Designed miniproteins, single chains, continued (2). Designs and how they scored, part 91

Each design is a single chain, and the fold is of that chain. pLDDT is the mean over its residues in the fold that is shown.

## One batch from the design tools (miniprotein)

Design m7154
Fold by ESMFold2-Fast:
Structure m7154 (fold): chain A 85 residues (1-85)
Amino acid sequence: DEIAALAARGTEEDRERLVRLATEDPDPAVRIEALRALAAAWPEDPRVRALIEDLALNDPYPEVRREALNILIDEGIKLIEAGVG
C-alpha cells in the first residue's frame, strides 16, 4: 500500500505527497485513504488539521466530507479526554 508506506516514512515530502492524494486524486476512495493516513501520521500538524477541515466542508463527494468530519470528531473527543486527565 503506497499510502501506508508514505505515512510510515513520515517525512515532509511524504506528507506533501499525501496532501496531493487527499486533494487531487480523482478517486474519492484514494482521497479518504490519504486523509486517514495524514490524520494518523501527523495528528499534531496544524496544516493537516486545516486540510481536514477544508475537506469536511468542500470536497465534492459527501463520503469524503463525512470521513473528514469523523476524523475531526474523533480528534475533538481525544482533546476532551486529555483535558479531563
Scores: mean pLDDT 80

Design m7155
Fold by ESMFold2-Fast:
Structure m7155 (fold): chain A 86 residues (1-86)
Amino acid sequence: SAFAKFAIEYSEPVLEVLEELAKLIEELYKQKVPKEETLEKARELLLKKAAEKGLSEEEVKELLEYADLVIEYVYTYTPKAEAAKA
């Protein structure tokens, strides 16, 4: 998985940003924030934290791609999983 790749290949700061990103996405989804707003907030958080922690351009690009994938999955899969439990 993308997370496993980061855990093996990247430093602790990258993993910390990844954890904060995942937590933000989950919280915004639970608050019923629209997908488009969650995408914007996630990108803002990632760019801010990456700058604060001195992440490389390549690490930032991979984290942005990961954020897009996670948000798409959460907003698509979670409603479907909830429907399956009904």
Scores: mean pLDDT 73

Design m7156
Fold by ESMFold2-Fast:
Structure m7156 (fold): chain A 85 residues (1-85)
Amino acid sequence: SSFEKRFAEIEKAAKEFTKKPSAELEAAIRAAVARVRAELPPDASLEDVFGETLDRLIGYEEHFGVSEEELEVHAYKAVAEAMAA
């Protein structure tokens, strides 16, 4: 329930967030999404793929100098884009 609430808040924030990640952060997030999608079933939900992707991105906020909220929004957008393709 806590994650479901956080997921809904991040989805809402992502609709209004226009800042793009650095090229290095974007590449790192895309690589994490690709690894998660390879490990999960192809019919896994966006919420499941997003949650697992966030687990793979632990520490990326410190490494790339972004807030947790900014990282969560960039990750959400990358997962949504990958799953819409």
Scores: mean pLDDT 82

Design m7157
Fold by ESMFold2-Fast:
Structure m7157 (fold): chain A 71 residues (1-71)
Amino acid sequence: SLPDPSAGRVAAEQGRLAAETKDPEIGDNAGAGAAISGDVEGARLMGEYAKNHDGEKAAQAAEESARRAGY
């Protein structure tokens, strides 16, 4: 089956909030959700967004979540 699109949508929303609030926990949730949905590209993009908005921890969390999913 295709990845769960609801998880990808939630991950995108969490990523946007992490960029706005610079909250590393929200960024971590975004990365985990993207990886679980199978959206490795989304997880990496969330990391780039967080990094550009001074959210380096969120970027690292997103990439680490994708790696743990076997990607």
Scores: mean pLDDT 59

Design m7158
Fold by ESMFold2-Fast:
Structure m7158 (fold): chain A 95 residues (1-95)
Amino acid sequence: SLEEAYQRARDELLRVFDEARGLPLKEAIQRVGDAAYRIGYELGKEFGEEGLEAATRAMEDVAQEVRKRDPSLEPAANVALASAEIGARRGVKEA
């Protein structure tokens, strides 16, 4: 379901940020950006416009949590937000 896909996306994104915490900022940005793009693409391709909305919402929720828990990763969260949207829009187009 779309709701289950949203929950999986949120959990996966949180896990990726957790793994990125020990990395140099440039590597953290690359890793979370790549993951956010892929997750967005998959959701957009499977669910169309609803997948785009779910991907954007999941990444916004994760970005808020990341800014609260680890402000040093805010640049990575900002890149991931853009990457998730770009990926999801690409997925919608190819759906």
Scores: mean pLDDT 88

Design m7159
Fold by ESMFold2-Fast:
Structure m7159 (fold): chain A 89 residues (1-89)
Amino acid sequence: HMEERVREAILEFVEAVRKARDAGVRTSAPDELIDEAIEAAKNGTPEEAARKTRELLSQLEFDTGLPQEVGDALRRAGEAILEVERRKA
């Protein structure tokens, strides 16, 4: 279903960010925000996950050196969120 698909895309993105951080990639996002986004993606509603992901995306827009895997996952999560918002309107 569309909501579950959005959650999966968001989870892939926040896990990619977490793995990059654990591998030593520095980001503008605070560790607490990354952890909150992961928690929302795993245990929150799709709407809560989307809200936290947008907040994380806002912080990451300051970073230009993110790995390609994070960039690809970011685009997929953004597209999934936008698609759900359009269908709920």
Scores: mean pLDDT 71

Design m7160
Fold by ESMFold2-Fast:
Structure m7160 (fold): chain A 77 residues (1-77)
Amino acid sequence: KILLPSSPSLTPLDIAAYLGCDDCLQLLLPKTSPDLLEQAARKGILTAFRLYQHGAPVPPALQPAVEELKQIGEVPM
């Protein structure tokens, strides 16, 4: 389905992942609901990988991509 492009909702978690703020991610993770984590991860492989590195559960839809990035040792920046 075609949807009108709208700015992705920027969660604090998404911003922290984008900026590489480890302290912010560690602070936000225990207060972030699983659905919000899934939404942030679905915004991109980079966000999913950052969350994964900080111990967040990776959504099943993004788990193969994260594992593939781990295998090749590359992370999109």
Scores: mean pLDDT 59

Design m7161
Fold by ESMFold2-Fast:
Structure m7161 (fold): chain A 75 residues (1-75)
Amino acid sequence: MSKEVIELKVKEAEKLLNSKDINKRAYGLILLKELAEKYPEAVEPLLPLIEKLLSDKDPEVRELAKEVLKILEEK
C-alpha cells in the first residue's frame, strides 16, 4: 500500500472516530485495527483519541479500542 493511501485511510479513520454515530466510530476502529497490524507507526499519532474511546458509551466501541491498543503495545 502506498504512503498516500495509508495517510488517506488514517485521516478517514480519524474522522470516523470523532463521529457522534456509534456505527461510524466502530467502523473507524476496525479500519485502525487493520492499519495497526501492518503500519503501527501510521496509527500511533491517534493513540490519545483511541484511549478516549476506551470510555465510550458503547461496549463494542470500547472493546475495539482496547484491541487496537493491544496491537500498538506489542509493537
Scores: mean pLDDT 83

Design m7162
Fold by ESMFold2-Fast:
Structure m7162 (fold): chain A 83 residues (1-83)
Amino acid sequence: MEELEKALEELREAAEKEDYERVGRLVIELARRFPEHAEEIARFLAELAKGNEELLLVIRIALKESGNERLLRAFDAELERLR
């Protein structure tokens, strides 16, 4: 399994368990480890957060803390596309 796919699956599992502290940590890790995959990660995170306002806020705060401005902008753009 590719490292990115494994990380995305771990993030999905944490979100399903409503383990928001772990979700935040995993989002920061994704943003720092895979900067070249910003578009793919942004789409995944936006779909994951769809219909869940608390999860959306956790993800957005974690993206700000990560310092990955490109991924944060891509995430915001994907959220706007889904509205």
Scores: mean pLDDT 83

Design m7163
Fold by ESMFold2-Fast:
Structure m7163 (fold): chain A 74 residues (1-74)
Amino acid sequence: MKELTEEQRKKVLERIRETLKNDAKSDEDYEKAVNEFIEELEKAIEQGRAAHPDDPEVQEAIEKMKELIEELKK
C-alpha cells in the first residue's frame, strides 16, 4: 500500500462511509454494513500476516488497516 497522509486517510474513510450509507436503508443497515466491512478488513489483516509475517511493507499495510478499522468503529 502507498503511504497515506492523515488527510488522504480521512478522505478514504469518508468515501467508504458514503458508499455504505448509499446502500443502507436505515441507520441499523448502515451499522451492519460497517461491521461487515470491518470483518473483511480483519480477515485481510489475518491473511497478510499468515502469508508475509516478516515483510515490513505488509506490516505497515496491516497497521494502516487497523487504524481504518478504529476510525470506522467511531
Scores: mean pLDDT 73

Design m7164
Fold by ESMFold2-Fast:
Structure m7164 (fold): chain A 76 residues (1-76)
Amino acid sequence: MEEYVKEARELAERFRRAIEAGDTEHLPELQRAADVFEALVRVAENASELTLKAFRDSPWYKRARQLAEEAEARLA
């Protein structure tokens, strides 16, 4: 459980850093991803580990990670 929450929190922080640094190419997707991951972290203490694992294994989660990596690459 804590491992999934930590990864989600780190990803949310990465989205916020990209937004703050002025990456505008995927700004609406980055803002939505940040909001969703922050909300997930906030409710995570009542979420089942199975639910968190299924979310992490989803194509949507993999896309969110890719989006953060692409934003960071553009800012480098």
Scores: mean pLDDT 70

Design m7165
Fold by ESMFold2-Fast:
Structure m7165 (fold): chain A 86 residues (1-86)
Amino acid sequence: MKEKVIEEAIKKLEEQIKKVDELYEQGKDNFDAQLLTSVAQINLSSTIIGLKHTPDSVTAEEIKKEVEESIKKANELLEEAEKILK
């Protein structure tokens, strides 16, 4: 059960990274936009690595909360990058 939660979480984070990559390419001529998208990608990638090395003591509910917080922070960075690119 926990393995499936981790697999679904990684897939969700990978979908978010794809959106970050698309915005990074759009912002190629803007340093601040590329910096924000790079930070978002690093944070999402770090969360994926953490999920692959999660201790058995961590619950599925804790994993879901961590993933939601990671995505929320990434979305805040992407929103700032989008404002710069407008």
Scores: mean pLDDT 82

Design m7166
Fold by ESMFold2-Fast:
Structure m7166 (fold): chain A 81 residues (1-81)
Amino acid sequence: KEEEELKEKARKIIEEIEELEKELAEKLSDELLTKLYVLIAQNKVEEGIKYLKEQGVEEEVIENFKRLVELLKEAKELLKK
């Protein structure tokens, strides 16, 4: 039962991640999006947020980026046994 709940939670997290990535891709340039993914991979989320603010990105887009990072962390923790 708990394993099925974890599977369902993981599915919802992945779906939300895909939706947020699509929204970010529609609102951000390819260059800016690539820079953000590199910073996420390096675990430099705060630098990513600062970079978005310096580039004049809308607060809603910055919040979407923060949400994406939180979901990626949750997905990573769910994959740990």
Scores: mean pLDDT 78

Design m7167
Fold by ESMFold2-Fast:
Structure m7167 (fold): chain A 78 residues (1-78)
Amino acid sequence: MIEEAVKRLREIADKLPPELATLVESLAGLLRWWSRTLSPEELKEKVKKMKKLIEFLSKTNPALKPVADILGELEKSL
């Protein structure tokens, strides 16, 4: 699930402007790091908070909507 989310985020980043691509790639790296270092409860809380932030940003950057959707799917699977 985490590996699939990371893959999907990187595929989206490849289609984004450099600034948004860097944000999404950083998020993918953080998810991979968090999955190895945090408890399942801490990971779910981090994903939930990041989803809310990306949803907020997607109101002005609609290209981020698929990122929010991936994080929402990931939160439900945790």
Scores: mean pLDDT 83

Design m7168
Fold by ESMFold2-Fast:
Parts: sequence; structure tokens; C-alpha cells
Structure m7168 (fold): chain A 72 residues (1-72)
Amino acid sequence: EEEKKKIAKEVYNQLLERDKRPFDLEKGKKMIEEAIEKEYPIPTLSVIKDGYRYTVFIDRKEKKIYVEKTKI
């Protein structure tokens, strides 16, 4: 749980840095938590905002998280 919150915060910060705009905190938290819960190797979740898709990739073994931004 504690580690889960730490990962969620880190991923949320990456999403915020990519967008540079106000983010729906509740929606972001839910999507990040879902990705962590399911422990998908590649890709876990996508957030769509202002014509862009933010894809979250989580590697639980190496504790690596990254976000890809693509135009839709």
C-alpha cells in the first residue's frame, strides 16, 4: 500500500509534467491505481486529455514507470 502510493505519486508527477495543465486528480489516481493493481507489463493504462493520449507503462520487477504522449 505504501509503495503503491509512492508509485502513483511518481506517475502522476510525470503526467503533470507532460501536460503542464491542471489535471483531474481523482481520475488520474484511479487510472494509476488500476494499472498498478493489474501489474500489466506493457502498456497498462491510457489517459486522454486535450487531443493527446498519455500511456502509462509500469515494470513492477524493475520499479520503472514511464509515460508516452501521443496525439490522437
Scores: mean pLDDT 58

Design m7169
Fold by ESMFold2-Fast:
Structure m7169 (fold): chain A 125 residues (1-125)
Amino acid sequence: MKTALENEKAIKEKKGSEINSLYQFLLTLVNGGRPEEALLFIPKKYENDPLVQYIKGLAYFKLGELDKAEEWFKKAIELDPNFAFAYLNLGKVYEAKGETEKAKEWYQKAIEIDPNFEEAKRALA
């Protein structure tokens, strides 16, 4: 969606071209069914970046390691409390665990961060 892409673009612009290129590469690996490679190819100098911690959350979620996914999305939020995508995906982790009410709370927080976040609104129905 345009609004979600605009939010993602704004985050990338704040991090500069180096981290944007790394984020795009790692995201391509996770979405392409290569989450283990994404985890292995993270440079040590970026391990404390919220975008990188978010990628770790996505990778563990794809691997079905829901507790690790929860941990890394929470770490991303600790470093960047305005990271709407991290709140959305933390909601998806709780939904996958069958914790529907907790999932709704995290989706609501994503909307509070980005009121135009259509994916989070759709998740609430």
Scores: mean pLDDT 82

Design m7170
Fold by ESMFold2-Fast:
Structure m7170 (fold): chain A 58 residues (1-58)
Amino acid sequence: SKDFLVKEALKAYPLMNDEQKQRLEAAIKGGDYDEILKILEDLGVKDLKNAVEKVVPS
């Protein structure tokens, strides 16, 4: 699921503003998958959230 988060974040990259892009690049480089997920949730990527929850049910 972590590799999936990175791939989905890169797909959403063109929709990000400069601040979000910088945060994403730093998060990927640092392995901060929680920050990657927060950025994607902020963008409203609900399909990604549902896909992640399917792999790791709460």
Scores: mean pLDDT 70

Design m7171
Fold by ESMFold2-Fast:
Parts: sequence; structure tokens; C-alpha cells
Structure m7171 (fold): chain A 107 residues (1-107)
Amino acid sequence: SVEEILEKLKLAEEYKKQGKPVLAHLYFLEALKLAAERTGVYEALNYLSAAGSILVALKEKDKHLAEFALTGLIRGLQKILEKETDEEVKAKLEEYIASLQKIIDSL
């Protein structure tokens, strides 16, 4: 449901503010899974599997793995966004896409 997606996104933001990036990312991935299920964009789940590689790439300072994983996640998010009708979920996904693109641009 929309309420579950927004709750998971809120938890992700709260953990991010607490300096718990791994836990924040896990809640964000759960929100994206729910959004993919809601919109029927199941192919996006294949791109979300690349999101786990982002944390490894950042830890190991592997720029190529980071760019690959981030690009895959952005593509998955864009596919969900094309089918999403809820304006709050849509705005949060657009904000996150912009955030991920900023990370790629800084690599």
C-alpha cells in the first residue's frame, strides 16, 4: 500500500539522519520492492539486486562497481516512476534518483 511505502521511506530517512546508512538503505530497498509490486514493474527488482553492491563498492572504493550498481538502481527507479501514480511516492523516488546521480557525478 501507499502508506507502507511512505512509512519505509520515512524510516530510511530517519536512520540516515542517525548516521546508520546501511539500515537506511535496507529500509529504502524494502520501500522500492513494495513500489515495484504496487506498480507491477517486477523487472525493476532485478535492478534493485544491484543496490546491495553499492555498499560493497563504497567500502572497497571500487568506482567501476559503484557506477554500475548506481546506474542499475537509477534505471530500476525510473521504470517504477513511469508507472507510479501517487504524487508523494513519485516525488520521493525523483529526489532519490537525483541523489544517486549526484553520487555518480562525484565518482
Scores: mean pLDDT 75

Design m7172
Fold by ESMFold2-Fast:
Structure m7172 (fold): chain A 86 residues (1-86)
Amino acid sequence: AIESVTLTVSLENGSYRGTLTAKASEDLERVTVTISAGGSAPQELTTALKAGESLVVNGVSSTATTFTGRVRTADQELVWEKTASA
């Protein structure tokens, strides 16, 4: 299962950065993380995670202050979804 998910937004070098971190509590063959800035096309990463391992995905925008993150596993269409703002 997914142990924890965090989504933070920060201002770095004049651009907003959303950072999504997902940590696994057990070995997972497929974890898909999606992050999007405002209405922009999402950045997506799919990988396997080992128990205690974390997956980090970043999104960047010069104009959008709001980011939406989603975490999915092979067994579940949606484990976590949240919107965060700077």
Scores: mean pLDDT 78

Design m7173
Fold by ESMFold2-Fast:
Structure m7173 (fold): chain A 76 residues (1-76)
Amino acid sequence: AAREALDRAYQKAKELADELKKINPVLGEKYKKRIDEAYQRAREALEASPEAFADAMHELTELINELKKEVNKLKK
């Protein structure tokens, strides 16, 4: 359940980064790197503690929300 939620969030984040990359390749690549790093931290946190995992999932969720705003801003 927790891993599936994480993998789903990561997939959603990658899809948004790919959409951003079509509009602004440099910005899209920067977000993709941040997402990959956040996903790695969340995977490590999942093995560490529930609190660490919750914090990592919050970070990834914030990145997804930031990406949605950037995509919408550039599409107008």
Scores: mean pLDDT 82

Design m7174
Fold by ESMFold2-Fast:
Structure m7174 (fold): chain A 92 residues (1-92)
Amino acid sequence: IPTREQQIKHVEELLDEAERALEAGDLVTAQNLLNAAAVLAQKLGDKELIIRVADGFKRLAEEYEKRGQLELAERMRKISEELYKLAGVKPE
């Protein structure tokens, strides 16, 4: 069973992999990695990790919007906003 420190490191690794996928334009891989990171960050109750996942979904939304995938962009934005609210941050 992983320790809390190992679980935090795993979320950080998922976020780093999601960033690389976003830079490569692999939005499906980025979305899957961010979904996994969101589940684990919420389970850990780590507000800073939840905010970092929310930032990732916000960037994913911007990348879908650049591709004209406006419905997917809006869905990703809503996930980001819900995660910011869960972490106690007001969405702008």
Scores: mean pLDDT 87

Design m7175
Fold by ESMFold2-Fast:
Structure m7175 (fold): chain A 76 residues (1-76)
Amino acid sequence: APRVLSDEELAALVDGLLKQGAELAASPEAEAAVAALREAIATSTDPVERRLAEIALAAIAGDRERVEALLREMSA
């Protein structure tokens, strides 16, 4: 059965992803990482790979609401 994340587990994952995304966004690698993630979304035929790339882009953008929504969709 698909595992439903608790609110505490979801909040911890969202906070961790946003922190990592913010650190990457502040780094010299940010532009290359964003380009690679956008390419993965455009070219990947794997829905899981595309979803993970969408979560990573949202985290880099600091979009908490989108990161949470995408994680909820993966868990349901």
Scores: mean pLDDT 79

Design m7176
Fold by ESMFold2-Fast:
Structure m7176 (fold): chain A 69 residues (1-69)
Amino acid sequence: SLEKARERAREILDLWYETLEKEVKENPDDKFAQVLLRWARLVREGRMTPEEAEELDKELFEVIKESLK
């Protein structure tokens, strides 16, 4: 069921959000966690726009790219 899948996705998102908040607090230099936290916050609050998603995708790509150096 799509409804049950959405409920499960929300539970997973809430767990990720809590984990990411803790990670950002403990490791303020973790740019990967910072970008993921902003993504999770926008989705959780229903504030995600296509423009925000594009910018976050770009920021995430740059963080990953630098980690591979």
Scores: mean pLDDT 78

Design m7177
Fold by ESMFold2-Fast:
Structure m7177 (fold): chain A 100 residues (1-100)
Amino acid sequence: MSPRLQAEVTAGVIRIAAAVLRVVAEREDLPEEVRRLRLEVAEAALRAAEAIEAGDTERAREYAERLRELARRARELGDEELARMAERLVRLAEEGIALV
């Protein structure tokens, strides 16, 4: 598989994860700070995917770093599920960046 196609597939996976996080945040009765954090993770993930698709490695790295910061905040709030998801999204973004 070409590196370009692998990057596009990786970006697609990140987009799906971002969409799932947004839907869950909108449908579940979560504490406001947890809901807001989940929406921030979804937005950062979507922006990382867009940057990877555009070949903008600098922007993709910025959003990967934002996701890493959001993972730490999720852990501080006791949302281990969100922290693990954000860390997974960081790894996917780094993989996508390496393919561009």
Scores: mean pLDDT 85

Design m7178
Fold by ESMFold2-Fast:
Structure m7178 (fold): chain A 80 residues (1-80)
Amino acid sequence: SMEKERKAASLYSAGEILEVGAEVSRKLAEEYRKKGEELEKIDKEKGEEYYEKAEEYEREAEELRRASEELREKAREIEE
């Protein structure tokens, strides 16, 4: 059915958008972690703040990745 194919395509597209969001958040987490490591040597409190921000972005990336995988799984089930 063309309707199933269109539904699956829409879910794959949505999953791809969320995967891009996850990648962006993951890269931000890496940047904040690197900055935190550099800052910790000069200002321990400021370094800790950057590590906290890195953890927040890591959680966001994981949530977005899981949402992406759920949408892709639903798309596969529709195609079956």
Scores: mean pLDDT 87

Design m7179
Fold by ESMFold2-Fast:
Structure m7179 (fold): chain A 91 residues (1-91)
Amino acid sequence: MKEEAEEALKIMEEEAARFKAGDLSSPENRNAYLTASAGAATARGFLEDMEIAKKFFDEVIKEDGQKGASLASAGAIRFVGVMTDIRLEKE
């Protein structure tokens, strides 16, 4: 569980960094970056790093109320997906 969450965090932080290195004025790249960042924040919260998790969620929520909530939800779903894939690969 903890090892899988740490691996998922690394994957999502690398994904966020990749999109951040791209053109953030593009809505597609910006949404992908924010979704990956929300996933990383979910992983950090799961690993009990609440201050770092809060910082990333604050960044997502700044993307206008309803859209921010949607991106945060997508990030949490992405985290569950990555965690599931890691668990299945270890079996």
Scores: mean pLDDT 70

Design m7180
Fold by ESMFold2-Fast:
Structure m7180 (fold): chain A 83 residues (1-83)
Amino acid sequence: MLSREELEEVIRTIEENLDKITDERVRLTAEFSLEAARALLAGEADELDLLRALYERQLEHRDWLSDEELAERRASLARREAE
């Protein structure tokens, strides 16, 4: 999947743009993505574990996400688990 260099670029991009995110829900999602990318880079988690963690975190903030957004996250997890 993502190379070390690609993960480092994702981390930089999110860090540079966090201050520009005005929507609190989007900002919290970006903060989780940053944490996830760092964990992947450090070898502390695999991509499937992070997808599950993201889905669980989104359930904690269910009222901030549309049903369509939750369905897409669930579908992404299901696609990875089907392998």
Scores: mean pLDDT 67

Design m7181
Fold by ESMFold2-Fast:
Structure m7181 (fold): chain A 77 residues (1-77)
Amino acid sequence: SAKKEEKEREEKREKIYEENRKKFLEAMEEAIKKDPSLKKLVELLEKIGEIVREAAKKGLSDDETAELVDKAVEEFE
């Protein structure tokens, strides 16, 4: 049935998302553990996440969001 196929697609996407999120978090923890200076990079990634969330709330395009992210990265260097 269509509902079963839709549910299977959602479950598969959620599983991929969870696996990718877990790998990302584990990689970040390991990186910070080996090099504590990467804490500054984590702070930058958190700021980027906030910019993306705020841009989404304002209905900005992907291109406009990318420009805001690029500006934040430049200001962080």
Scores: mean pLDDT 73

Design m7182
Fold by ESMFold2-Fast:
Structure m7182 (fold): chain A 70 residues (1-70)
Amino acid sequence: SMKEIRKEALDRALEEANKITAEKIKEFDKYLKENPDTSKEEILQKTIELFADWVQTFDELFQRELERLL
C-alpha cells in the first residue's frame, strides 16, 4: 500500500539523514576542540547551518526513497 511505501521511505530517509548529520556533528565537535576560542555567535550559526543541512538532506533522501519504491 502507499501508506506502507511512505513509511518505509520515511524510515530509510530518517536513518540515512541522521547518520550523515551524526558524522557532521562529530566533525563540528572536533573543530570546537581544535578552536577553543570559537565565539558563541559562530557556534550558534554553525548549529543553525547543521539543522538546515539536515532538513535539506532528509528531503532529498525521502524523495529518492519514494522514487525507488514507486
Scores: mean pLDDT 86

Design m7183
Fold by ESMFold2-Fast:
Formats: C-alpha cells, sequence, structure tokens
Structure m7183 (fold): chain A 76 residues (1-76)
C-alpha cells in the first residue's frame, strides 16, 4: 500500500506539473508582455517542486529537473 501511495503521489505530481507548464505556455501566448504574472507563476511552481522533492525523494528530483528545463524554455 505504501508503494501504491508513493506511485499515486508521483503520478499526481507529474500531472500537476504538466498542467502548470501548459497553463504557463498558454499564458505566455495570450499575454506576451505580462512578465510579472508569468514570473509569479514560475516562482509558485518552483516552491511547490521543492515540496514535491522533499516528499518524493529521487522521483521528486527527476520531476523537478524536467519542470526546471521546461520553465527555462518558457523563459527563453
Amino acid sequence: SSSSQQQSRIDSSRQWSDDQINTLRQWKQDHPDDTVTMQRRIDMIMDQMDTVTSMLGQSGQDIQTQVNTQLDQIRS
């Protein structure tokens, strides 16, 4: 059951991060000049990823690495 709970948390965290990244990409397209709101959303995602990393260990770090890569792409 603990392994099933851990897998569920990993899956939920990946789904959440994918949703947030898609929301940011859409926001950038719709509001290209609104860098302040975009940066605040990025900061929120990064803060949540620190929580995910502390909760999920290596799996959380793997998700955080992928999210950081995607956030860097959105910034550039």
Scores: mean pLDDT 82

Design m7184
Fold by ESMFold2-Fast:
Structure m7184 (fold): chain A 71 residues (1-71)
Amino acid sequence: SAEEAARAGARGARESALAGGADEKQAEMTKEIALKGKGVEEAARNAREGALKGGASGGSADTAKYGALQG
């Protein structure tokens, strides 16, 4: 389902943000914003936006997007 895909993407985005150097708060913001997506592509775009809004670097935000797309 779209909800299952968004949850998988959000989980991947959180883990990838942490791996890319984001802190726990930035990673959690990334996950929360990604969960508002209606599919993998939207979750990935939202993950990048969430990471940036949480204060993560551009590199961590890109890593979060990649994680959402691959998750």
Scores: mean pLDDT 74

Design m7185
Fold by ESMFold2-Fast:
Structure m7185 (fold): chain A 80 residues (1-80)
Amino acid sequence: SPLEEILEEFEKKLKEIVENASEMSLEEALKKMQELFDETKKKILELLKEGKISAEEAKEAFERINELYLKAYEEILKIH
């Protein structure tokens, strides 16, 4: 599904940022995470607006990406 593809891409890109966090400044790592998070939220919202997902699916997706973001944020702070 389009939602599953968006969530899979988010998790993959978030993992890449965390894996490379030691090779960049804290500011750069956090900026990349924020940009990824904002773009992913926008994509989920577009699917909702287009009627391709339900409000419940969108809510669950937002909860999932927020959980992943917070875990990655904490990992990046530990590296720096």
Scores: mean pLDDT 88

Design m7186
Fold by ESMFold2-Fast:
Structure m7186 (fold): chain A 72 residues (1-72)
Amino acid sequence: TLEEEIERLLETGREVITESKDPTSGTAGALIAIGGVVQAELLLRNGGSEEEAIDIVRRSKKEVEELKKEHV
């Protein structure tokens, strides 16, 4: 569900903040995670589908995971 994907995105963002050796990378991960949630919420408010919102969240999570690979 969208809620489960949002929770996973936020958990991944939190891990980057907590485990990153570079504070800049941790901050970037957090901002990407928050941005993904905000984009999904705005899409739904503008009449987008839940499936489209899930795609946004999953894309943001992939970006945070790539950042985590390089800096954690």
Scores: mean pLDDT 77

Design m7187
Fold by ESMFold2-Fast:
Structure m7187 (fold): chain A 117 residues (1-117)
Amino acid sequence: SELEELIKKANELIKKARELYDQAKKVMSPRAKAALDRLIAETEERAKEVAKQGGPLGYLRGLKEYADGMETAFSALAGLAYQEGNEEAHKIAVEARKFASEARDYYTKALELAEKQ
């Protein structure tokens, strides 16, 4: 279905963002790593709460919240890496943020489609 295809595309984009997070951990400063780990943990907890409170579409609302939080976390990493002169970490963070943003847009379209059914 169109709904399944949108979710599949979003999941693939989140997987790419997570792979970039693993690459960033190898080159980021300890300060940037501590900030990113905290923001991702907060994102995971918030996504779980949104999923619990979201009713029949809670799972999809949780996925959208997760992707939005990942975009915010990588935006923060990009800013920190830029301030530290860490060009490699900055480049990875900008790319990961783009994948998380695109995933959020696909989860948003999936949620809108599911709400109309």
Scores: mean pLDDT 88

Design m7188
Fold by ESMFold2-Fast:
Structure m7188 (fold): chain A 83 residues (1-83)
Amino acid sequence: MKAEELKERVIRLAREFAEALRAGDFARAVALNRELVEAGKELAKVASEEEVKEVLGEALALAREAAAALSDEQIAALEAAAA
């Protein structure tokens, strides 16, 4: 099922993104965030609003836990990598 495959992809990308942030690999984190955003957009086309909210809520929770450990200097490095 296309929607289930996209849900799995979103959660997998969110986990990889969180791991990249924890590792300080900001170039990889930026690349994974771009893939995560695109996967989320594709999910929104085929899943219900409630399903999208649930999956994105889980993905955002994973990202927020990882980001909460970043220093201001690390946040600046992440923003530079995203530019």
Scores: mean pLDDT 78

